Designed miniproteins, single chains, continued (4). Designs and how they scored, part 96

Each design is a single chain, and the fold is of that chain. pLDDT is the mean over its residues in the fold that is shown.

## One batch from the design tools (miniprotein)

Design m15535
Fold by ESMFold2-Fast:
Structure m15535 (fold): chain A 102 residues (1-102)
Amino acid sequence: VTEEQVRELARYAVPLAKEALARAAAIEATEGAAAAQAYLDRETVRIAKETIRYGVEELGLSEEDASLVAASVLGAVLRLGPEAPDEEIVEEAVRRYREARA
């Protein structure tokens, strides 16, 4: 697995995660916290599956490596927040992936 493959998968996943968080915030404002959490629970699973699919089918990663990148992106978004620049979240995800593989 190359670092560039990890960056490319992270660049794919970061916008999906940001859109889900923005939609959850809108749902919370109109329908309350329970509805927002139910949305996030469903959408987190969907985004993880799509990220793994893209990593395996389009980038040639193993399911294990694609799953680890997906988890690294989630950790990066949770640490930096959805307002951080995409490339900053991508580099944090790459750092997390490298630490997990060391």
Scores: mean pLDDT 86

Design m15536
Fold by ESMFold2-Fast:
Structure m15536 (fold): chain A 70 residues (1-70)
Amino acid sequence: MKEEFIKQLDETLKELEESYKDNPELAETIRKIYEDFKERLKKAPVSEIQKLADEFFSRLDKAEEEFQKK
C-alpha cells in the first residue's frame, strides 16, 4: 500500500512538471513538496499516512497561494 502510493506520487509529479514547463519556479517548489512527502512516507508507519497526506495537500495549497502573491 505505502509503496504503491509512492509510485503514484512519482507518476503525478512527472505529469505536473510537464504541465508547468512555462513556470519552472513553481514546478520546482511542487517537486520539493512531493519529495519531502515521499521521504516522510518511507519513515512513517502506515497509520500516519493520512496525517502526512493532509500536511502535503496543505503545503501544495500554500505554495500556490504564495506564487499568486509574489
Scores: mean pLDDT 74

Design m15537
Fold by ESMFold2-Fast:
Structure m15537 (fold): chain A 81 residues (1-81)
Amino acid sequence: SEEDKLVERFYEEYRRLVEEQRNAKTWEEQDKIARRFQELQAELDKALDEGKITPEQYQRFMDRVLEEARRRLAEEAAKAA
């Protein structure tokens, strides 16, 4: 479906940003990537508001993003210690 293609696009972009963040060597690169994550979330919220994706698809994506964010926060905390 068009909804499935849209969700897949969001996952592809998310994975790309995660990879770029892992390869980021400066705080400036990391800040730029963080802003792109915020933009991706805004696009996802808009897609839900416009009915382009279902609440179930939104929830599944958000749960995955939150889990990945928690994992990255733990990795950064370990790296700083």
Scores: mean pLDDT 78

Design m15538
Fold by ESMFold2-Fast:
Structure m15538 (fold): chain A 58 residues (1-58)
Amino acid sequence: MDKAIEELKRMIAENAPASELIDFLVSLGIPREKATRLVKDFENGKLTGADLVDLVEE
């Protein structure tokens, strides 16, 4: 689990495309519809990178 969270933080820091973030979250077992909403909220500034990481850890 820790390595997946470190990879997510790295992707966010490197400004990975939304499609890559969505695919990564889906690979962690998050439903695509939920992953898409989380990434859109992050892109729109509704979620910070830290908020996105916290929601994925739950």
Scores: mean pLDDT 78

Design m15539
Fold by ESMFold2-Fast:
Structure m15539 (fold): chain A 62 residues (1-62)
Amino acid sequence: SALREEAERLFEEAIEAYLAGDFETADRLEKQALNLLRQAGESSAEINARAAEVGKRIKELK
């Protein structure tokens, strides 16, 4: 699905923004990605799981 693919791209961009220290952009991109997953019909559980995965990746990198 195009919405899920776009959300995944936005999550990757959000991680890059966090690594660059641009927390405002990272937060905005993550919120947009979560909104796209909701629009794509993903459950709250799936959305929460993906948000947790992104957070874990950020912690592992910095």
Scores: mean pLDDT 80

Design m15540
Fold by ESMFold2-Fast:
Structure m15540 (fold): chain A 87 residues (1-87)
Amino acid sequence: MANEKAVKLIVEQLRSLGLPEAAAAVEELSKTDPVLAMQAGNAIILGHLAGLDEQVARLIEAVKAGDFESARKLIDEILAEVRRQLA
């Protein structure tokens, strides 16, 4: 299905970036909330590429802990910072 294919692509991209723990966390989250999993995966990819390593690490830990309220806030914060870095 479309969501399943999108999650698989995000998980493969996370593994290619050397983030296997993030890939596993996003894959596990996708079984419960595929939309949040896609949002978290995209935020991790963009945050990693933007050098937001501390915020990315916090997001991965929130997802692993099942703290989805903190995960949503961190997604918004990472995406806001990425937008500020746009030239």
Scores: mean pLDDT 84

Design m15541
Fold by ESMFold2-Fast:
Parts: sequence; C-alpha cells; structure tokens
Structure m15541 (fold): chain A 105 residues (1-105)
Amino acid sequence: AESAEEAAEYAEEAARRAEEAAEEAEGEAAARGARAAAEGARRAAEAARRGESPLAAEFARGAAIAAEAAAEAARRGGSAVNAAAAGAAAAGATASALAAERAAA
C-alpha cells in the first residue's frame, strides 16, 4: 500500500512539472503534448490510489517518467523534433494510465 501512495505522489508531481513546462513552452504542439502527458500521469495516480495494486503503482511510475520526458521536451523549445518527442511521451503516459486503470479494476 505504501508503494502505491509513493507512486501516486510521484505521478502527481510529474504532472505538475509537465503542466508548468507546457505554460513555458515556445511551441503549441509541444505544450499540447506536455498537457496530455500531465493528464495521463494524474489519471494513473488516481488509479494507483484507488486500486492499491502493485501493478497499478508500477504503471503510475511509468506515467510519471513519461510526463517528465514530455516536460523536458517542451522546455527544449518549439522545434518539430521536440514537439514529436512531447507527443510520443504523451502517448506513453496515456497508455500507462489506461494500464493502471485496468490493473486497479
């Protein structure tokens, strides 16, 4: 149970950093990717807390890592490469969130 709480807190913190990076981003596509990754991390955190499942906790950690990657890509600037990296990280965060929700059910 403790590891699920820690994973949820990590994912929530990563989501906050991704949202901050989105606000500071110099590109709309990169900002959108970071915001999507933040949403994925928040969803995974909720699933980890609700399910108290070790598997849901692991997916929440995965979503947190993806959200941090999206934040870093958004902070690097508005290039197409950084926008694509933020989008890929957002897709990863979303997939992890879905997996966490399934594990929590």
Scores: mean pLDDT 83

Design m15542
Fold by ESMFold2-Fast:
Formats: C-alpha cells, sequence, structure tokens
Structure m15542 (fold): chain A 122 residues (1-122)
C-alpha cells in the first residue's frame, strides 16, 4: 500500500486509472487508497485536480459493493473541505450518492450518508 507521504501526481493518476480496471480487487484497492489519501488536504487537492471526482462518482455504480463503499468513503473524505465539496456537487455527485442511500449493502448506505452530510453545507 502507498504511504500518504509517497503520494505524487503520477501515483494518484495511476490510482484513478485503476478505478476502471476489469479486476474488482484492483478497483477496490484503488478506491480505498484514494479514500485514505483524501484524508490529507494536500492529497485531496491532488486527487481532485487529477480528475478523480468523475471516476469516483462512476464507481458508486460499480458491481462490487466494496468498490461502491470505498468510492462513497473517498468522496466523503474529499468533501471535508468546503471548496472541494462544492467541486464534488458541481460534478453531479449528489444524485448518485442519494441513489447509494438505497443500496443493498448497509455499509454503502452509511458511507453515502456520511458523504452527503459533508456536502450539505455547499
Amino acid sequence: MLSPEDATEESIRALIAQLSSKDPAVRFRAATELGRLARDPENARLIIDAGGIEPLIAALSDKDPFVRMAAALALGNLARDPENARRIVDAGAVEPLRAALKDKDPAVRLAAAEALANLSGV
């Protein structure tokens, strides 16, 4: 796993690209690492500036519930900053996150609720 201290624009772009992998384990790992990195404000900005919002929104509709959960958690962590939260709203994340509130998996529903709570101030 990548340490937050080892995060570069290149490593973040690689993780974003891995969200589109045919392997659900690769997609889950990528979403999980992006969510972990998103806890740091500098890495959160790098993820957004690298175009991570739209692929994470797409991952909310993934076939694998662990990928959907990790994507919702990553969006929630990015949304802790109000300027980042606004960019996530402007990218159209609210409707996909509301759909995730009705997900079959309770962990996905909880992660989506937390992400929406962080977005509610924008």
Scores: mean pLDDT 86

Design m15543
Fold by ESMFold2-Fast:
Structure m15543 (fold): chain A 97 residues (1-97)
Amino acid sequence: VTDLEQALRALREALKYAEEFKKNGDKDGVIEALEIALRHLRDLLARTTDPKTQKVLEEAIKLVEEALKHARDGNFDESIKLLKEAIELVEKALKEA
């Protein structure tokens, strides 16, 4: 399993939990799901040596960090939108690899 495949799995899991917690009104759950995804992406970035993979992970991390800011402000729709953008970015990178 590649670092990008692991990143995609972490992001998809975060989206699933963020949508479930949002539906239940659990703001803290949405924030925790995003923080877990950020930790996984940062761990992957720290271990990867491929410059193209590093660049994709750095961009995905920025999108998830922005999503986390919006979630903390109570803007869960924007947070989920940014998380979906991070997923699309990693999916596109995997397709082009």
Scores: mean pLDDT 87

Design m15544
Fold by ESMFold2-Fast:
Structure m15544 (fold): chain A 62 residues (1-62)
Amino acid sequence: MLEIRIEMARGATEGLQLIVRSVGRIGGESEEEIERLVEKARRNGEELIREVEREEEERRRR
């Protein structure tokens, strides 16, 4: 089993940053398989960041 940690942090100038880490490997997953799963998680996180930034901007306008 692979455990992936996803963290969102705010950069002082650049806005939100997505940090994706492979926390642990259990069961002998290949490096290619891990990389594919991390990339998929990053894409999903990018979509979420885009939504959060849009809502933050709407809140700032009100």
Scores: mean pLDDT 62

Design m15545
Fold by ESMFold2-Fast:
Structure m15545 (fold): chain A 92 residues (1-92)
Amino acid sequence: GAEVERAAKELKEHLEKEGFKAEVEVNGNTLTLKIEHEDVRKVIGLALRLIGLSLDGFDIEVKIEGNTITAKITAKNEEELLRAIEALKEAV
């Protein structure tokens, strides 16, 4: 819905302010992120924090390919997806 699209846009803007190049897509209750940084240490650090969100009960799949992170978050409803997006912003 509109709230998820707004939250996704805000997440993209937050990632860009932190120096990442970010693409964010919403499809139903799934959020897909593609994140790049010139400094591999920033990529690895963020990927570890994203993986750590699984400990908070979020369904998150993370892949690292060179300087790029691809992350997929699957939620059971819009409220859970909004909480996941908020947690992602805190992890950055």
Scores: mean pLDDT 84

Design m15546
Fold by ESMFold2-Fast:
Structure m15546 (fold): chain A 71 residues (1-71)
Amino acid sequence: MKEKELLYAKGVGYVIRAIGSLLEGNREEAARDYLNAARYFKQAGDTEWAEKYLEKALEAGADPEEVERIK
């Protein structure tokens, strides 16, 4: 389904953006980008990838309450 493919593409795009933010030293932006990636992977039905990027968001300094809301 094209919708699922678009959600995956958006998730991957946010992962790439998060890595770029980390390279620039911006942990807060990276955390936000990882949270957005996790939201898109969850919407696409990929719970494993969503969980992985929620964990990376926490490592980057994401709010644990915001992470819990996405789970």
Scores: mean pLDDT 82

Design m15548
Fold by ESMFold2-Fast:
Structure m15548 (fold): chain A 86 residues (1-86)
Amino acid sequence: MTVIVVGRGLDEEQKRILRDGAAGVESAGAEVTVEERGDELVVTAKDANYPGIMAALAAAVDVEMRGARVETEVIGDEIRIRVEAR
């Protein structure tokens, strides 16, 4: 599966949680790309296995607990996670 995380308006701690999550997904064997453009952080993980998907979902829970709004959507073979400042 492909996992796409899009973060907007995040503080440095929330961005750090997503960057650490991206490293966890990559360590599980996915092809991970992290792009930061202005106030937007985009993490794309291709060929994510079950451990990689769990790492991405754990990072989403962590960032939500730190005050972000998280929405998760499954479209075909993609898991899309949107993260926005509250």
Scores: mean pLDDT 83

Design m15549
Fold by ESMFold2-Fast:
Structure m15549 (fold): chain A 74 residues (1-74)
Amino acid sequence: SQDDLRQQLAQLRQELEELIDQLEKQGAPQSVIQQGRGTLAGVDTALADPNATQEVLQHVLDNAQQTLDKLKSL
């Protein structure tokens, strides 16, 4: 459901934000930090839109998950 996707996005947003903060403290390249923050902005935009479709929420979730996985592999 859309509510389930919104809850998953909110949780993933928190994990991504915490990871970006950790990477910044560790001196990760600014390009890496900017990529993570760009993904967070996309998640925030989707969560702020009460009319976001299930398709849009799923797309944003998939993109955010890919970014999180990539940053964790560094």
Scores: mean pLDDT 88

Design m15550
Fold by ESMFold2-Fast:
Structure m15550 (fold): chain A 80 residues (1-80)
Amino acid sequence: MKEREELILELAKKYLDEETQKEVEELLKQGKLGEALALVIEEALKDKVDDETLEEAIKKAREDTSVEFLENLKLVLEEL
C-alpha cells in the first residue's frame, strides 16, 4: 500500500500544482487510490493528450492501481 501511495504522490508532486497535490494526499489518506490516481492523470495529461485518450487513462486508473500500472504511467508521462 505505501509503495502505491508514494508513486501516486511522486507523480502529483512532479505534474500537479500544490493545491491539487493536497487533494491527492487527502484521497490517499481515505484509501481512495483509484480516485487519487484519476485526479493525477486528469491534471497531468489534460493538455498533452486528446480527450478520448484522457478518458481511457482515467477509467484504467480507477480500475487498476497496481505498482506495475503506476510505473508504466510514470514512464509514459516522462516521454511527454
Scores: mean pLDDT 77

Design m15551
Fold by ESMFold2-Fast:
Structure m15551 (fold): chain A 78 residues (1-78)
Amino acid sequence: MKELTEQAKKLRDEAIESKELAEQAKKEGDATKYTGYSLRAIGSGLEGLLLGQKGKALGDDEAAAYGEQAAKAGGVKP
C-alpha cells in the first residue's frame, strides 16, 4: 500500500514539473519542447490517476488523492 501512495505522489510531482517545463518552452517559442513536455505531463497524469484508482480499491485514499492531483496537473480530467 505504501508503495502505491509513493508512486502516485511521484507521478503527481512529475506531472507538475513537466507542465511547468512546457509553459517555459511555450514562453521561449520552442514548439518541440512544449509538445514533448505537455505529452509527458499528460502521461504522468494518466498513470497517476490509474495508480490512484487502484490504491483506492485497496483502501488507500491517499494514493487516490495524489492520483487525482497528477491528473489535474497533467491536464487530464478525472
Scores: mean pLDDT 81

Design m15552
Fold by ESMFold2-Fast:
Structure m15552 (fold): chain A 89 residues (1-89)
Amino acid sequence: MYELNINVYDDVDKSLTDALKAVHKAAREIGATGEQIRLLAQKVNEAAYEGKQTGDPEKLAELIKQAVEEAARDAGLPELKVNVNIVKT
């Protein structure tokens, strides 16, 4: 199991950028292939797009967490535990 922290902001694009950076770092550290990293990135982008439609940062946080954890499992990677922090600025 590898734990990673993701910050979610009211700005969806900033949240997506930070989530992708965290996911890329974690995936490389656990030995993921380029194809597995691409799958994770795709699922994070899809979750961010869906979250943007809701206008709710808590829903965005839930969708990103679920997408990363499920995509890692589906890719056959070691278990990723995502801790999401909602940052108010």
Scores: mean pLDDT 81

Design m15553
Fold by ESMFold2-Fast:
Structure m15553 (fold): chain A 56 residues (1-56)
Amino acid sequence: GEEAKELAEKGKEAALAGDVETGARLLGQAVSLARKQGDEEGLKYAEELAKSVGLG
């Protein structure tokens, strides 16, 4: 859902700003939320964002 995508975006922004720890945590939360909700689009989006910043 939208919540997983919002967490993924925040995680990417944190990682790009140099806060890799916060970025990894938020992207991990986005992946976990998407898996729990069966949100295949949100899961793929979070995984792609994590890979784009070197966290996946």
Scores: mean pLDDT 81

Design m15554
Fold by ESMFold2-Fast:
Structure m15554 (fold): chain A 62 residues (1-62)
Amino acid sequence: SQQVQNNIEGAKELLKEGDYEGAARNASNALSLDPSNQEARKLLAEALEKLGKYEEAEQVRK
């Protein structure tokens, strides 16, 4: 959906800006809307790793 894509693009932009909390929120929103979305899952895991939340990142990748 457009909402999923908007959240994915937002997460990518926030990662580039170094806003890892914002990136995690946008990626999490995308994953909430589409739980099977691989790109959203990857972005959330990346943002969590940047925040030092390595265990949470591994849970998301599953």
Scores: mean pLDDT 87

Design m15555
Fold by ESMFold2-Fast:
Structure m15555 (fold): chain A 59 residues (1-59)
Amino acid sequence: AQELLEFAEELERKAEEYREKAEEARRRGDELTAELLEGMAALLEGMAAWLRKKAEELK
């Protein structure tokens, strides 16, 4: 269970990094890169939420 929570935290951290990179890309006018990074962040956030739910179910 703890390992699942640690993995979720790692994915959440990566998602935050992608969100920051997406904002930087938007400031530069790179809309395509910004949309791609936001999409990747959303996928990682979804995976992290699933892992957190699974960690709670195993307790």
Scores: mean pLDDT 83

Design m15556
Fold by ESMFold2-Fast:
Structure m15556 (fold): chain A 81 residues (1-81)
Amino acid sequence: SLLEEVVAAFNEIMKELFKKNKEITEEDMEEARKRLIEKFPELEELIEEAYRAGLEYYKKTGNAEEAVKYMYLLLQEGLEA
């Protein structure tokens, strides 16, 4: 399903970025956004919405890893709607 493809792509992107950097940064979140939009341009609006919410979460908590997980959950929720 599209949900499974998007979730798998997001996981692979994050796995690759985490392997290169031991700490997930705001730049890694931005890179994940760009790569997801490149793979699924028809979902650009949903991806941008999840990214914006994730950045807001990061700003409030200071935890980039949890912000990325929050983005993942929002993408999954949006695709199940």
Scores: mean pLDDT 77

Design m15558
Fold by ESMFold2-Fast:
Structure m15558 (fold): chain A 86 residues (1-86)
Amino acid sequence: MLSRELILRAIGLALRAIGLLLDAELLLKKGKLSKEEAEKAKELARKALELALKALKEEDEEEAKKLLEEAEKLLEEAEKILDKHK
C-alpha cells in the first residue's frame, strides 16, 4: 500500500485537476478564454486527473511518484494557460 503522504498528494492533485476543469469552463463562459485554450487546459487537467487516480491504484511507490510528478507537470501547464486570463 502507498504511504499516506503519496495518497494525500494524489488526492490533492485530483482535486486541483477538477478545480481547473471548472475554472476553464467558467472562464470560457465569461468570454475571457478562447475555446481552443479552454479545450487545451481541460485536456491537460483530465490527463492529470487520470494519472493521479492511477497513482492511487499503484502498488510500487516509485511508479506512483512518477505518475504524480507527471500529473503535477500537466496541472502546472493548465494553470499557466488559465493564469494569462485571470
Scores: mean pLDDT 83

Design m15559
Fold by ESMFold2-Fast:
Structure m15559 (fold): chain A 94 residues (1-94)
Amino acid sequence: SSVFDQIMSDIDRMEQLVQQFDPSDRRRMMRLINNLRQSVRNRDIDGIFRYSQQITRQAIQTGQRSTDSQQRQAAQQIADIGSRIRQIVVNYKR
């Protein structure tokens, strides 16, 4: 469906942005992104909500610890994408 295709496109963008992270933070974030991708494939709305929320929180924490402006910008964009995905699935449940 168009909604799940939109979320998958957002996930692809997050995978591109996470390449700006340090290897440890990138590995942790990629595990969450892979769980989110699996939830989308399974049409698991609760999983999509849960993992997008965890991604947003993890991205904020990574941005707060970083002294690198590129990593901070990537973290903010990932957090924004996670929030957008959460809003999409909240609206889908209505």
Scores: mean pLDDT 89

Design m15560
Fold by ESMFold2-Fast:
Structure m15560 (fold): chain A 97 residues (1-97)
Amino acid sequence: MREKAIEELLKIVDRLIEKNPELSPMEKGIVSGAVYLAIERGDIEELREILRNYLKAPDEVIEKFERLVKAIRDGAPQEEIEKLLEETKKLVDEWLK
């Protein structure tokens, strides 16, 4: 449920980190840990900063992550969370092409 949604979200984030050629292996670990903590705490402001400044994600991708994390934090219905996960995956896949 919440744990599964966070796991799927973290898989999307791991793909973003892996695809970034500017990050060293150590920096990838630090960024991954920071994203995990921001998601776990529901800290949307911190998540935005990491996605924008370290991963250089487009505003559309950042907005989708913010909506998804807020939905998870606020206990939105599972169907809504699943829909947001799929939308986020599609948007990330298009950006990483």
Scores: mean pLDDT 79

Design m15561
Fold by ESMFold2-Fast:
Structure m15561 (fold): chain A 77 residues (1-77)
Amino acid sequence: MERLRELAEEAREAARAGDLERVKELLREMLRLLGEEDALTEEELEKHARLLIAEEKLKEEKASLEERRKVHAEIEA
């Protein structure tokens, strides 16, 4: 399980960086360790990698929006 956790963490870091190819590589390696390397097609793997990148960007944008909202509230208070 340690290797799978390491790969999952690396995939999140690559997703935050927007590194599509790295996320795809890490997801493929995780599937290989689970014995499911054929579970996803290349197209499906890319779709999942793009979704992870989008999800991490949304988390970052949400944090930025909350911070911006707090600053705006302080200015207009």
Scores: mean pLDDT 74

Design m15562
Fold by ESMFold2-Fast:
Structure m15562 (fold): chain A 55 residues (1-55)
Amino acid sequence: GISKETREAENKAVEALARGDYEAAIEYAEKAVKLGTGKAKEGSEKGLQQIKAAA
């Protein structure tokens, strides 16, 4: 399902960010935004912005 796949992508983005792997974090966050809808997409979008600001 969309929310499950979005959550998995978002979790991988957060995990990569925690490891300092900005390239992987941005890639996973982009996937989460693409897979997300409404509520889930907003969360993924914020995560992506956070990662881009840190990179």
Scores: mean pLDDT 73

Design m15563
Fold by ESMFold2-Fast:
Structure m15563 (fold): chain A 76 residues (1-76)
Amino acid sequence: SEEARKLVLEALQALQAGDYERAIELAKKAIELAEKNNDLELKAQALYVLAQAYKAMGEDEKAKEYFEKAIKLAEE
């Protein structure tokens, strides 16, 4: 959906600005909407943003988990 795509873009902007907490919040909202719309590509993108934000915050195990989820969805 357009709303889910907008949230992914906002999450990416927050990530690039170094606002990792906002990036996590927006990415989680994007995941929820992408799941409702069965948009696997947007869900994968949102998971990738979430993983990068956790990595930047030093949450290495969470980052790895979400990177693996994003890669798996992108391959499907």
Scores: mean pLDDT 85

Design m15564
Fold by ESMFold2-Fast:
Structure m15564 (fold): chain A 82 residues (1-82)
Amino acid sequence: SLEEEIEKIKKEIEELEKKKKELEEERKKLLEELRSLPEDAPLEKILELIGRILRLIGEILDIERKIKELKEKLKELEKELE
């Protein structure tokens, strides 16, 4: 059913948007941790935090791309239902 496929995509978008929100909150916490580091903080700790932040940015961008693709597919299916 076309209606069942539409509902499935809507649920997938909701799950991805929730995951994106969680990753954005984690990124915010890591950025706050990075900002709170003392001036004499070990370089290894700074690089570890930066690496984790960059990985989260990559994951967020991947999720945003997937959401965009699913939203485009949803519009096509909703147009077919008209």
Scores: mean pLDDT 87

Design m15565
Fold by ESMFold2-Fast:
Structure m15565 (fold): chain A 74 residues (1-74)
Amino acid sequence: GAAKSGEAAAKAAAEGDAAAGATAGYQMHLWGRSEGNEKAAEEGYKAYLAGAAGDAKEAQEFGRRAHEWGKKEE
């Protein structure tokens, strides 16, 4: 389901690959929106923007925050 996909995507974003971080961040953004978790959606979108800009460190950090917000709203 969307929640399981979002959790897997958030974990991938934490692994430091800028392109993977961008993809995972966007998936977490979509998951957060579908679940009503606006903080996870916001941090996932920030991970997407950072990864798209080639900043693996920032993508990883925002992905980690998105994952943490996702866990809190379970």
Scores: mean pLDDT 69

Design m15566
Fold by ESMFold2-Fast:
Order: structure tokens, then C-alpha cells, then sequence
Structure m15566 (fold): chain A 59 residues (1-59)
């Protein structure tokens, strides 16, 4: 299973679709803390946690 962490809801949905197409079970979280809670609550052993934390230039 994979927990996908992305604060951007649109990007989170797009990345989730891609991961599901690759055959992963995907859980969505808006933050790393939410992802940890999902893992604990569901006794899920995640293989990967994908975090979108890159800031773009605003020039």
C-alpha cells in the first residue's frame, strides 16, 4: 500500500489515479501527520509515502 500526501487537492487526486493505475492501493492525506494517522488506524504497512513539498518560483 502507498499513502499519498499532497496539500494540493487537485494534484493529490491526479497522483492517486496514476498510482492506482500502477496497481498500488492508495490512501490520501493532506499532510504527513494525516498519513501517519491513517497508517496507525488501519494497521497499514505503507511501502511509500509521496509528499508534494516543492515550492515553485513566484516571479
Amino acid sequence: AIILVDPDEERRRELAKIAEEQGFEVYLAKSVEEAIEIGKKSKIRPIFVLVNATEEQVL
Scores: mean pLDDT 66

Design m15567
Fold by ESMFold2-Fast:
Structure m15567 (fold): chain A 107 residues (1-107)
Amino acid sequence: AAPAPPAVIAVRLSKKVKEKIENGEEITDEDLSEIEFYVAGSGPAVGRVLQAFAEALSKVKTGKDLKEALERMRAEAERQGVTLHVVYSDEEFAQALARIDAARAAA
């Protein structure tokens, strides 16, 4: 069988959360509940990337901690061969999802 196309994860954070990351402000449980994920593909590699982020998120109190959580997710994604997109608006998220779906449909 041909190798499966690489898995892709898109993560959406709000503009408010982006500003909190930039300013090192407090991250609330409400801010964390606003994070959305889209996953194209399956298997242990995707699970490891999501698990690494979930473990880092459990320790997040400030925008600095959230930045470090995103950096850990990015490092694990690179290690696992998973493409990671991080976006900060609903419009950018919708555009990323459409591009991911089109690219995978074309493969």
Scores: mean pLDDT 81

Design m15568
Fold by ESMFold2-Fast:
Structure m15568 (fold): chain A 66 residues (1-66)
Amino acid sequence: MTFEVTVHGSVTQSIGLALRLIGDERFEVERLGEGVFRVTDHGSEAEARAFAAELRADPRFEVREL
């Protein structure tokens, strides 16, 4: 599944998300702008939905399914 993730935090929060995901072969990450990322999750649909739900639990993250 592919998501657009917007980070409403500091530059540090944006870097933290990018570093978390870039090291994992399950994820493809493309930076679209400051605090905006396109994330493709190559895991199962259930794992991708769980990932999106985890991010949505933090109000600093907006997650849109593409």
Scores: mean pLDDT 76

Design m15569
Fold by ESMFold2-Fast:
Structure m15569 (fold): chain A 74 residues (1-74)
Amino acid sequence: MEPLSPEELARRQQIAIERIEYSYENLREKSGLSPELAERLRDRLIAAVKAGDSEAAEQALLETNEELQRRLLA
């Protein structure tokens, strides 16, 4: 599979980073997610987006969702 163009990747990275920051701020305020955990998962997801690693980005998002579900079901 060919990678995205550098311009498209940069655009997606910018939008994704802004959305990630906004989403994790909401998770900190409205969920039981600890600031430490939220920051760790946010930073991992941002790093994956900057690297263009969609697999790593999906894994970080999945881990975030699993932690949220675990806390809600506890």
Scores: mean pLDDT 75

Design m15570
Fold by ESMFold2-Fast:
Structure m15570 (fold): chain A 60 residues (1-60)
Amino acid sequence: GPFLAVATKDVKGPAPTLLSLKKGEKVLVLKEYSDGMALVKSLETGEVGLVGMDFLEKIS
């Protein structure tokens, strides 16, 4: 199911598909893909987009 994670560094994605995040930004991971990408929702902005799982750390 969905889980909470935090961005470990600033992420700058090219629009429109990749989400930009700031270090320390909390996200809800909606779906993890086999290629290491995740569909996430920012809890600060409400924006939904794709980000690499390697930029995220799961919050228990």
Scores: mean pLDDT 77

